Designed miniproteins, single chains, continued (3). Designs and how they scored, part 73

Each design is a single chain, and the fold is of that chain. pLDDT is the mean over its residues in the fold that is shown.

## One batch from the design tools (miniprotein)

Design m10531
Fold by ESMFold2-Fast:
Structure m10531 (fold): chain A 83 residues (1-83)
Amino acid sequence: SMKDLILLSAEAGVYMIHVIVLKKYEPEKVSDEKYQQLLELMDKITAIEKKALADGSITKEELDQAKNLLAQIKKITDEIKAA
């Protein structure tokens, strides 16, 4: 549903804010390669959001794609925190 997409996008945003803060204060923990990967994943979520807003609805397939992108963002963020 659109509500699920909004909540998912908000969760992805929270992970990105955490990484941006880490990059500013502990830059040694955030590689340029991992940061670039996170930006590309966020761009893909944003593309799904823009399409869903234009269509006024989201498909099950598009929502599942967004969930998979969030899982990848979480994995990379957890790897950054573990470094």
Scores: mean pLDDT 85

Design m10532
Fold by ESMFold2-Fast:
Structure m10532 (fold): chain A 78 residues (1-78)
Amino acid sequence: NELVVTITFSSREDAEKAAEEIRKALEPVAPVEVSVDGNTVTVRTPDTPEARAATTKVLLKLASDPATLSVDAQVVPA
């Protein structure tokens, strides 16, 4: 399975900054694909305990930021 997280921010600059932070946090733990489309960041990684733990930690930090408007996390079949 694959973990897909979609995060929407107040601005494209906030999205791009968050995307870079997510890449740096997740790349040591799991293969990760991070894409930015306007104000939205999409993160794709294998659904592993390590990836879930690292993703949760980053999302908790981002959820505390006023620039973060919404977060959606899905587990999809690979």
Scores: mean pLDDT 79

Design m10533
Fold by ESMFold2-Fast:
Structure m10533 (fold): chain A 68 residues (1-68)
Amino acid sequence: SDIERAAEGGGRGAEASGGGEGGAKGLYQNPLDAKTPEKANRAGAGGAVGAGRAGAEGSYRLGQLASK
């Protein structure tokens, strides 16, 4: 249940943002604009990475299920 919900959450996060594009955008936070990892994580990454984190966690759970 927790694992399945995390996997669905990742997929849903991508779909809610536009059929996977939103998830890709969150993962594609602009590293060129914010070279400093701390600043990127706090300012620019805060919004963009939020979407990517939801997808990443879902992917992690999916990976566990797939390796079963």
Scores: mean pLDDT 45

Design m10534
Fold by ESMFold2-Fast:
Structure m10534 (fold): chain A 64 residues (1-64)
Amino acid sequence: SPFSALIAEVEAALADPEATVLDLEIKLGLLDIAIALSDDDQEVSHLEALRSKVQERIQELKQA
């Protein structure tokens, strides 16, 4: 997948307790671009699942 490196970076950021809101917002933007460029429904589903997890983590950090 052309997005395998991005997926790995996003998963690493989600596992990192020191990840900042800014880092996660940048990943969110990159995921939106990847979703728009992907023509594989299974890949889009995976990217959208990661996007939801990133968005949830951003909201958790903003509420803390």
Scores: mean pLDDT 85

Design m10535
Fold by ESMFold2-Fast:
Structure m10535 (fold): chain A 94 residues (1-94)
Amino acid sequence: SHEEILKKFEEFKKKAEEKAKEFSEEVRNWLLDQLEKLEKAFKEKDIEKAKEIIREMVEWIRRQEREGKLSEEELAFLLATASELQSFLDELEK
């Protein structure tokens, strides 16, 4: 159900926020902002907005990677996070 998917997303968001405390302030603040925007899109069932946010997240991550601004741990975590967010989106589209 939509409510069960949102509950799992909220649990994931809380864990991601806790892990992000280990990262740079720039990475942490950016991730928290994206997760908040995505939570709103998921609650509103705005699938197109959620797709846009996830796409822009991946584009930002790849830009930071190219500019050497991410540690290997930050890069791996952010890509895994984007993949998990895509999984939540795919479940909401069913």
Scores: mean pLDDT 86

Design m10536
Fold by ESMFold2-Fast:
Structure m10536 (fold): chain A 74 residues (1-74)
Amino acid sequence: SDAARYAKEAAKAAAEGDGEKAARYGKLAMQSAQRNGGVEDPEAQRYAAEASRAAYKNGDLEAAEAAMGAAMAS
């Protein structure tokens, strides 16, 4: 899904320390999950959770919040 694809990119960016890119993809993942109208996406949930943990560890709160939003919306 688009949500899973964006969440995976957010996780990769967060792991690389790119907080701006992680936040951007996290927001895209959240928006994609919201557009899916409550259809569960376990792959998007997993990558979004990974992105949130990596961003939080790096101190990138905006990216962590965006990724958490994506996980909750998926």
Scores: mean pLDDT 80

Design m10537
Fold by ESMFold2-Fast:
Structure m10537 (fold): chain A 75 residues (1-75)
Amino acid sequence: MKFELVKERKLTPEQQALADELIPEAVKLMKEGKSPLEIERFLREKVRERYPDLSDEEINDIVAYALEKAQELLE
């Protein structure tokens, strides 16, 4: 893990666990040929439904982490 990611994508343990749950779904959508925007929208809505009190910025951080990890698994 890079220092930059730790500072920019600082997730709580609960947010980290949620991001980890999203990784398999992100991988599935990437394999289906969905665009990055469609995947981000899907994951963002899923996080919003479970944690409606999270800010858009926090949701974007969770989704970005999940997408980055999903891409690493496919490469």
Scores: mean pLDDT 73

Design m10538
Fold by ESMFold2-Fast:
Structure m10538 (fold): chain A 95 residues (1-95)
Amino acid sequence: MSPVEQKIKKTLIEAAEEMKKLLESQGNKELAEKVKEILEKIKEAKTKEELVSAAREFAGVLKEFIKINMPDIAEEAEAHLDKLVAQIEKQLEDA
């Protein structure tokens, strides 16, 4: 992997690990297990496409978390997460 791809992968791993710990501390075992699966996909990712796919799945878990905890802003948060995934895709294309 390029240095940019490695940096993005490391950032996604750190974010997923923090989210897993947060969900475990809140007793949300279902979302915590899903984040664990996504974390393994990020770690196994060898291509830009695999990293983008894992980032999209992670955004999906974040959307679900927000719907459960903050339903009033769920639509706005979904749009923001979609924008963040698009930025990751662009950074990986430029790498």
Scores: mean pLDDT 81

Design m10539
Fold by ESMFold2-Fast:
Structure m10539 (fold): chain A 87 residues (1-87)
Amino acid sequence: KEILIVKAGGSLLIKASGLTKEEAEKIVEVVRSEKPAELRVEIIGDNLYIAATGLTPEQIDKIIEGIKKVVDPDLFLVATTDREVKL
């Protein structure tokens, strides 16, 4: 299981692979619970992509910690960038 998270100001991009359906649904629920202004969820092959915008730093931290509680990944990587995520 691999989870890659990119933080870009108030935007969050998540790429996850090797998840069960239940783990993927829990990750989507964690993101939705913080009520982002825009939310896009896509499944491309065996990868789950989530892009969310309009989040505060505190909401992003809650999402990251929430994901850590619902999955036990082999790789969990968080990166920060100044680039905007557009949906």
Scores: mean pLDDT 78

Design m10540
Fold by ESMFold2-Fast:
Structure m10540 (fold): chain A 71 residues (1-71)
Amino acid sequence: MTKEETLEEMKKKGLDPAEEAAALIREGKREEARELLKKVKDEEKRELLERMLEMDSDEELLALEEELLAK
């Protein structure tokens, strides 16, 4: 089973890989978030997640996360 197949199964269970990646970034688990980021197919969500990875400020992370969830 590929990593992509695993993420599709997680999505079928109602788990959005983009939302999970955002939560991991908020927890400071950047390596795990980076792995999930590469599996996100939505380009707009991926760009928001990449910006979140560059932002160490909690204020900026919150703003980007709200934008991601609004998509």
Scores: mean pLDDT 70

Design m10541
Fold by ESMFold2-Fast:
Structure m10541 (fold): chain A 58 residues (1-58)
Amino acid sequence: SEVEEVLKKYPEEAYDPVSGEYLGEEGVVDEESPVLLSPKDWLLFEKLGIDVKELFGE
């Protein structure tokens, strides 16, 4: 699946410290950090089934 390819490309550097999920290289979404995501990361999150709004710590 494409998810496996994305995971291979985005290693530990893109981990979310709150949930432990990974978020992409252009932004870290957690309870303390603001969202700095590109449109490309939003698309990747949707493919991975990750809700960016929930990663805000909601």
Scores: mean pLDDT 51

Design m10542
Fold by ESMFold2-Fast:
Structure m10542 (fold): chain A 61 residues (1-61)
Amino acid sequence: SLQDVIREEMEVSARLLGRQTDLLVLRKNNAPESQIEALNKEVEELQRRLEELTRRRQELL
């Protein structure tokens, strides 16, 4: 439903912001490159998911 899509957009947006913050912390603390790469992948996946949800919302309107 449209409401479910909006709810998921909000949840994904919040998660994306959290992961971007985590990435900044890892970089400042000289975390292993493997951890930074894993988090970058998660950020990319969340960005793609958000784009898909935005498209789906537009299709339901």
Scores: mean pLDDT 86

Design m10543
Fold by ESMFold2-Fast:
Structure m10543 (fold): chain A 57 residues (1-57)
Amino acid sequence: AAAKAVADAVAKATELLKKSTEEGAQYTVEFARQSDPASAAAIAKAFADAYKAQKAA
């Protein structure tokens, strides 16, 4: 499910965000693609927004 995929991706992205924002973003997208390709767009949108905010901050 998209909601579950997004929640899981956000949790993982949060940890990777501290270490490597760019690497975390790529990982999030790949995870979505493997787990649920249909949800890839949803989590990509979520992570892109979060990572963009982090980079700006």
Scores: mean pLDDT 62

Design m10544
Fold by ESMFold2-Fast:
Structure m10544 (fold): chain A 93 residues (1-93)
Amino acid sequence: MEDARRAAEVLLRGARTSAEPGPEERAVLERLRPAIEELSRVAEELGDFAYDNGDAEAMMKRAAERLDLPVPPEPATMEQLLEAFAQALVRAA
């Protein structure tokens, strides 16, 4: 859970900014890469928001809902969004 939550935080920041992850964050992202790609694929199938033209938080919320995970209400706290995304990553991994 700790690693998944950290990966989710890095992904949300990366999607909204061009921030380059550090070596420790990069190692975590590499291990969770298949789960991240699966979540992106699910988000694409939803049709309303795509990873390349949508907000990462919106994509994450829709992916979590598709995977039958609790989706925090809008506006959600960053902590709630990170937890939902981390759970989706753990489930997909």
Scores: mean pLDDT 57

Design m10545
Fold by ESMFold2-Fast:
Structure m10545 (fold): chain A 86 residues (1-86)
Amino acid sequence: SSMVEQTRQILEQMVETDPSNGNLILQVAKSSIKRMVEDGSSFEDVEKIVEETAEALRKLGMSDEEVKEKEKELREFAKKEIEKAR
């Protein structure tokens, strides 16, 4: 199965298990992004991880402003990982 689908399933399980998992959800997302960039995955798949993470955080009750901040953090992380993979 794709890493996007695997990550989505993990994030969904974490949301259902503990509403305080926001920081751990971000760490899982960053780990998935790093591996995908290192493996040469498409830009579209990396962006899907960011979108699925944002959805998981919204389900935990994070505000739209906080979710936007976390999306920015994940996109900045992805940019740095892409730069390292040059």
Scores: mean pLDDT 80

Design m10546
Fold by ESMFold2-Fast:
Structure m10546 (fold): chain A 73 residues (1-73)
Amino acid sequence: MDARLSAEAIRNSVESLMRRLESGEITKEEALAALEATLARLEEDMEVATPEMQELLREQIEYIKRAIEEIRK
């Protein structure tokens, strides 16, 4: 599994969600639910990941946490 490619996919997905939220196409609740579900999955992946994969997953987790914080403002 290429965690770097997964990180790019996560960033693209978050950017898409943020744009749709800003345009009013989705609600804050829908955006938060999607991001929180992705966050939970990444945290589960951390439990079985190698140390190198854990580093990359941690970056993805931090990125999603920042997006959630921005939406909650």
Scores: mean pLDDT 77

Design m10547
Fold by ESMFold2-Fast:
Structure m10547 (fold): chain A 63 residues (1-63)
Amino acid sequence: SLEEEIKKLEDEKNRLDDTIARLQALMAKHPDPELQAALATVQARKDEIDSKINELKKKLEEL
C-alpha cells in the first residue's frame, strides 16, 4: 500500500537524518572536504526520499 511505502521511506529518512546530524557535528568541530562530500551525498539521498514521500502523500490525499 502507499502507506506502507511511505512508512518505509520515513524510516530510511530517519536513519539518514541521524547520519546527517553526526556528519554536521563533525564538520562543526573540524571542517574536512571528505566530510563535506559525505554530507552532500547523504543530503542528496535524503532530498530524493523527501521528494518521493511528498509525492506518495499527495497521491494518497487524492484517493
Scores: mean pLDDT 84

Design m10548
Fold by ESMFold2-Fast:
Structure m10548 (fold): chain A 79 residues (1-79)
Amino acid sequence: SAKIQELLAERQKILDDIKTLNALRDRVKKLLDELKDMRSVVRPMIERFLKDIDSEIKKKEDELKKIDDEIKKELSAKK
């Protein structure tokens, strides 16, 4: 059905977003590790940014679960 195709497209977009966010998270983590021994006002800001990325990943994972539930609902729809 068209609705299942739309849900699968939304699901793929969320997976792509999660992949992009994980790549960003890894780069931010590496930067934080490089700043590990530095006294800098920037360090807490980078730590906050990492937490914001983790929160966005969790949000996308929650959206993925919601899409999976909608797909199950569509597949279970009776005549």
Scores: mean pLDDT 82

Design m10549
Fold by ESMFold2-Fast:
Structure m10549 (fold): chain A 80 residues (1-80)
Amino acid sequence: MPLSPEEQAQYDAAMDRVVRLLTEYEEALAAGDRDRAIALLEEIVRLLDEMIAATTDPALRAELETFRADLEAEIARLRA
């Protein structure tokens, strides 16, 4: 089902934050700053948790949960 205009705006704002954090994550990796890269991924995971909790669409929730799981796997890889 389509999101309401308000729900869409909230989702878009949250995704804009995720994209910005991913850019900072890529810069941290390029600089060899693994600890900063991990911290940025943890912040994205926290933001995804908020989006998942707010999501009423089961398909969108499943997509966000998959993305969250991929980021958790990346955090574990960087910590190894």
Scores: mean pLDDT 83

Design m10550
Fold by ESMFold2-Fast:
Structure m10550 (fold): chain A 87 residues (1-87)
Amino acid sequence: SQEELLKVLEELEKELRELAEKYKLSPAQRNALAWMVRMAKKEVEEGASAEEVKEGLEKAFAAASTLLSPEQRAAVEKLVKKALEKI
């Protein structure tokens, strides 16, 4: 359901905020991760299927990850993959 998809994305958003504090991410990096989750939430709100939300989140992660170091990207990828498995 849309409510279940939004709950998964809200948990991802929370985990990304905690990761941003732990890794002391820059404002630009934090904004990129927040943008990634906002894009996925918008897809859900517009009635996208679970498959479309997964594809959207993967594409948004690819864009946001360009601002991250290899270690930061690996940490974020783990959280994104966990969210994708729940969708």
Scores: mean pLDDT 86

Design m10551
Fold by ESMFold2-Fast:
Structure m10551 (fold): chain A 59 residues (1-59)
Amino acid sequence: MTIDASLSPAQARELEKEFKLNIQVVGDGPPISLDEARKLIAEAMESGELKPGDTVEFV
């Protein structure tokens, strides 16, 4: 899963811990809040697009 946004390293680690995902921040996309990122991931998890152990790239 790819998200056109950027996160701080601290935000990425928090989301990895919470959702058991692999989070990579590789891009220069617009910065988003931890709450917005959490919402996007939660929606993808509920829809079945993301499962624990999957990789999410922020670009």
Scores: mean pLDDT 80

Design m10552
Fold by ESMFold2-Fast:
Structure m10552 (fold): chain A 72 residues (1-72)
Amino acid sequence: SSLRERLEEVLREAEEAAARARTPDGRGIALAAKGEAQRVLENLDSLSDEEIERAVRGIERAVREARRASGL
């Protein structure tokens, strides 16, 4: 899959984590991850593939943390 497809996937996962969050901490982490994914998507044409890949990895970790904090 392309880096764009991976970004769209982690954005979707962050949105789901935020919507299903049962704790303020889980919701906060998920919303931050969502915001970062949106920011990267909005600036996709000005970022290198390596910058995008690094951002995706960071967002993936944040979504995992949000899910754990929410008991998801």
Scores: mean pLDDT 85

Design m10553
Fold by ESMFold2-Fast:
Structure m10553 (fold): chain A 76 residues (1-76)
Amino acid sequence: GEGLERARRAAGNVGLGAAYLREETGKDHFEGEGGDDLYGRARAEVRGDDVRAVGEHAGGRAELELTVEELLALAA
């Protein structure tokens, strides 16, 4: 439904930030290494194939916990 599509779009935006940080730093494990500086309030934690991304923005907070493959599929 429409609500699900909106949720996927919001999740994709947070997930893209996490994927970008992983790609740019080349690290499998990082937290607070410029997330706030790069995306205002975005944080990403990558551990092997698992990603947890948190974005804070006006009006709330978005949090994802996905595998890297799920994150890339969501961002595609």
Scores: mean pLDDT 45

Design m10554
Fold by ESMFold2-Fast:
Structure m10554 (fold): chain A 101 residues (1-101)
Amino acid sequence: VTPEQVRAALRYALEHADRLPPDVLSTLVQAINAILEEAGLKPPVEAPAPDTSREQAIRALRAALEYAIENIDKLTPEQRQALYDVVRAALRAAGLPEPPA
């Protein structure tokens, strides 16, 4: 995927973060943080606990997505692909449309 496609997918997820189920929110933050750490970047927030409030989970996801967008050029092509795949999987799990190209 191109960096532009990944940025579009991340922004789409950011816009629809409030529509994701709590379990999907937590899993997605965890996946994004793992990719960021593999890239040598410090995640901006910790993955929320399963009993975390929905609003806290949404804030954590938005922070992680915004940080990933800002640092997309620091990721390898493989890390960008992984980020795109986990975002698309989360959107599909939530029954949301696929992110724009």
Scores: mean pLDDT 80

Design m10555
Fold by ESMFold2-Fast:
Structure m10555 (fold): chain A 97 residues (1-97)
Amino acid sequence: SALKEQIQARIQAVEDAFEAEYGGVAPEELSEEARRAALERLRAVAEEALSLDPENEIARLLLEAIDRALEAATPEAMEAAVAEMLPKAEAAYEARK
């Protein structure tokens, strides 16, 4: 329970930080560098979550989405990869409540 709460708090903190920096900015107004920097921050949190709980489905799905987005050759492919995986991570989170 304590580890799950800690992981959730870290994920929430990253989401809050991202929204504070970019929440009011339309996707087309984000630079590629800003988008990649945000993904790198999320990747670090997902890796930390997996190191604490290797069976964390939310962290695994987020890491997969981030890796696909970072490997994408174009911003459009990156956005498509994130859009595909984020709903799955969200559904996994809701299913575990």
Scores: mean pLDDT 63

Design m10556
Fold by ESMFold2-Fast:
Structure m10556 (fold): chain A 64 residues (1-64)
Amino acid sequence: GKPSQETIEKIAKKLYELGAKDLSDILEIIKSHSNAELAKKLGVSQSTVSWFKKEVLKVANEPI
């Protein structure tokens, strides 16, 4: 299911700490890390990482 708002905010903060400045940086981080590695780095479950990757890929394919 969808993670809590607090979990989403935690992911955003950790991605910023990893150097993500925009959607392109987030995509690079997602593509360069396994679900297990991202779960450890972001401090969330692998299922939360799987959800997050799907949402980012969906957004990346939408017209800007």
Scores: mean pLDDT 77

Design m10557
Fold by ESMFold2-Fast:
Structure m10557 (fold): chain A 74 residues (1-74)
Amino acid sequence: SEKLKADLETEARDLREAVKELTGVEVEAETAEELADKAIEAARKAYEEGKISVLQATALELRAIGLRTLADLL
C-alpha cells in the first residue's frame, strides 16, 4: 500500500503538469478525486475551446479516471 500511495502521488503530480502544459490551467486540489474532477473539466473545456485535440483531451480524462479509481483502493 505504501508503494501504491507513493506511485499515486507521482501520477497526481504528473497529471497536474500535463493539464497545465496542455490547457494552461493550474489545478488546485487536496484529494485525488478533486484533482481528477478538475482535470477532466479542464480537458473538456480546452477541447471545446479548440486549444487541444480530442485525443489529448481523451488521454487526460483517462489518466484522471485511472488516478481516481486507484486512489479509491487506498
Scores: mean pLDDT 86

Design m10558
Fold by ESMFold2-Fast:
Structure m10558 (fold): chain A 100 residues (1-100)
Amino acid sequence: AVRDEALARVLRAASEAARNQTEEAFEAFLRALEEAARALEKAGDLETAEALRKLREAAKALRAGDEEAAAKYRPAVEALLARMEPLREEALARKAAEEA
C-alpha cells in the first residue's frame, strides 16, 4: 500500500511535468521523488527508495544535458518504470469509470 501510494504520487507529478514542461513542474517532480523515497525508507522498502533516488539523479542529469551521467542510472530507472506501469493503467481505468 505505501509503495503503491508513493509510486502513484510520483506518476502524477511525472505526468504534470511532461504535460506542462515548465521548470516549476519539473522541480515538483523532483520533490515528489524525494518525498516518495523517504516514505518508502520509513516503510522499510529500501530498494524502491534507492531506485527513486537514482531516477531523481537521472532526471537532474538529463536536464543539465549530461546524457552519459544519466545513462549510468538506466537499469534502476527501467526497473522503476516497469513497476509504475500497472499503477498508470489502474489510474486510467479509474478515470474512465468516473467519466462514464
Scores: mean pLDDT 70

Design m10559
Fold by ESMFold2-Fast:
Structure m10559 (fold): chain A 75 residues (1-75)
Amino acid sequence: SKEALENLENAVKAIEEGDKEKVKEELKKSEEIIKKDPNNVYGLLSKSVSSYGLGDDDTSKKYYQKALKLLKEKA
């Protein structure tokens, strides 16, 4: 959970700074997190925002919707 949250925070920071190489690194980390835990909300959100930062809107929307569905199921 801590690793996944840090990945999400780092992805958001990289996007705000315009660091595309750092966004790619955080995307790769998010994919590793999701591979270990497919329902990790922070990992799914990190992949969503990293994909958005790289111009991949379709992947961004897909992973954002997956994260929202999981959050609604837990509420």
Scores: mean pLDDT 86

Design m10560
Fold by ESMFold2-Fast:
Structure m10560 (fold): chain A 105 residues (1-105)
Amino acid sequence: MSDEEINKLFEQAKTTLLNSTDPKERLQAADVLLRYALNTDGDITDDIDLSKVNVDRLIEVAELLQEAEEKNPSGIIASYLRGIGILLGQLGEKGLAADLFIRSI
C-alpha cells in the first residue's frame, strides 16, 4: 500500500473514531489506526515485529484513542489502550505504558 493510501486511511479512521457513536465503527477505526502504528498489513493478533513498530505513531494513536474515549466513552477503546500500553512497555516506554494501563481501567 502506498504512503498516500495509508495516510488517507489514517485520516478516515481518525474521523470515524472521534465522531462515531457506534462501537463497531469505532472498533474498526481503532484497528486501522493500530495497524498504521504497528506498520503491518497483517492480523494484529499475529506475532508483532517490534523492530517495525513506529513508536511515534503508536503514541499518536494512543492519544487519539484517549481523546475518543473522553469525547464518547466506550469499553472497546479501553481494551486497545491496554494493548498499546503492553507494546510501549516492551519497547522501553515504561512510564507511558503505566499511564495507559491506568487510563484503561
Scores: mean pLDDT 70

Design m10561
Fold by ESMFold2-Fast:
Structure m10561 (fold): chain A 88 residues (1-88)
Amino acid sequence: SMAEKGKKEYDEKLKRIEELVRQKQAEIDTRASQAAKESPELAEKVRKQGEDELAREIADFLGGSVASGRQAVNEARARIEKEEAEKK
């Protein structure tokens, strides 16, 4: 049915968002760690830039606003944290 297809497509989108968040978070953490060797202020700028880039990438993927992208990132992070806690 179209409803079952829609649910599957939605679940696949959520998984893809989680994968993008995991990959981008690893990149941000690596870049911020390198920047922290030069100054804490540079590390903060790198993290903020990475957060803004991630929000835009997710917004573009969803076809929505940057604000909706930021919300989707926050929701994905909550799902990732729950999954990691359950594996413990």
Scores: mean pLDDT 81

Design m10562
Fold by ESMFold2-Fast:
Structure m10562 (fold): chain A 70 residues (1-70)
Amino acid sequence: MQVYISGVKSEEEFKAVEKWAKLLGAESVEKVSETTVKVTVSEEVAETLSLFLGESFIINGQEVTIEKIE
């Protein structure tokens, strides 16, 4: 499953999101735009993250949002 996270503003924040995703067991983390990353996770992790779809949270002082899951 792919999870799209928007609101990433810097390389440091990209690294923070990557570290967070790796802790969730992500298979890959890919920057798809200047402010959005695509995370490939298991179906079980994607189901858990779907509960937070459209919710904002803070990583390294920056607000990020789970924008899309597919």
Scores: mean pLDDT 79

Design m10563
Fold by ESMFold2-Fast:
Structure m10563 (fold): chain A 72 residues (1-72)
Amino acid sequence: ASPSQLRQLVLQAVSQSILGIGYELDGDLKKAKEYYQKTSQLYQQLADDEPDPQKSQYYQQLSQKYAELAKA
C-alpha cells in the first residue's frame, strides 16, 4: 500500500472508533460493538500493509484492543 492509502485507512479506523465510542456513551452497546468490530478489521489491514515493523505492531495491538471491546 502507498503512504496515502495507509493514511486513508488510519482516518477510516479513527472515524469508526469515534462512532463506536459515541454509541457506547449513548448506551447503544449493539451499535458500539459493530463499530468496534469494523475498527478492529481496519487496524488489522493496517498492520498487514504497514512496512515498518514497529508501526505494524502498534496497529496489531489496536486491532486486538478493538476486537476485545467488540466482544465485551
Scores: mean pLDDT 88

Design m10564
Fold by ESMFold2-Fast:
Structure m10564 (fold): chain A 74 residues (1-74)
Amino acid sequence: TEEKNKKIKELVEKALAEAQALVDEENKKKGITSSYMSATGVPRNDDPNLSEETLKKLAEMEKELKEKVAEILK
């Protein structure tokens, strides 16, 4: 239904924003200026620099998002 699709979209957008915030915080700790990269439209050089802890948090956020989406789709 349209209502379920809207709720899913909102959850996905929120999850992506939270994930981006975690990546930005990790980049900040490593002295990487993500805002400079976004100004040029190039991919951020943060993939090889993400800590195992940050990667675990991102994986948990993805799992939580999938569970919430599954609940909505019941």
Scores: mean pLDDT 65

Design m10565
Fold by ESMFold2-Fast:
Structure m10565 (fold): chain A 85 residues (1-85)
Amino acid sequence: DTRQIFLEVSAEFSRQPEWRDAGAGLLPYERVLELVRRLAEALLERGVPREEIAEFLLNTADALEDVGALEMAEALREVAEELLA
């Protein structure tokens, strides 16, 4: 169940202070990219297809852009492009 995997991985990552700092715009862009790549890697290890991870990241980036989290949105789009290459 892809949705269950997303919920479990998201809950695990949300407990990490670095993800809170990234959402607040407190981390350098390269560090945010590293965090998003680690999230994508965790989802791949759980058997989520690359295309589904990329779609999730792009949809999340759109939501973050709507609330003004532009740097986080850009990092999510960059990692989604890496997954689809």
Scores: mean pLDDT 79

Design m10566
Fold by ESMFold2-Fast:
Structure m10566 (fold): chain A 109 residues (1-109)
Amino acid sequence: AAEVRAVQAAGVEAVHAFTEAVLATVERLRARGASEEQVERAREAVEEAAARLAGRLGRARSAEEAVEAVREAGRELAERLAAILPEFADEVRAAVEEATERAEEIVRA
């Protein structure tokens, strides 16, 4: 249906926006003393989360399902990044939360 097609098209934009926002935060933490190893592990975690979110959004049948997929991906990524970057845990949680809210707005629009 047209509704499903609109959600899936918005899903591509949402994954891109989510991924770029979180990766930009990880790169800023490199300048603030995060180790090269931490930054690479964080980048891999973001790419894995983005791939899983893309798969879920590609199967979403409604904006409601898409929003739930985005929220779950955000919660899981925030926990993984906080474990990789414990010194910056609050900052990465805040950044993922903000990226999740932006992605949610995109899939609702």
Scores: mean pLDDT 85

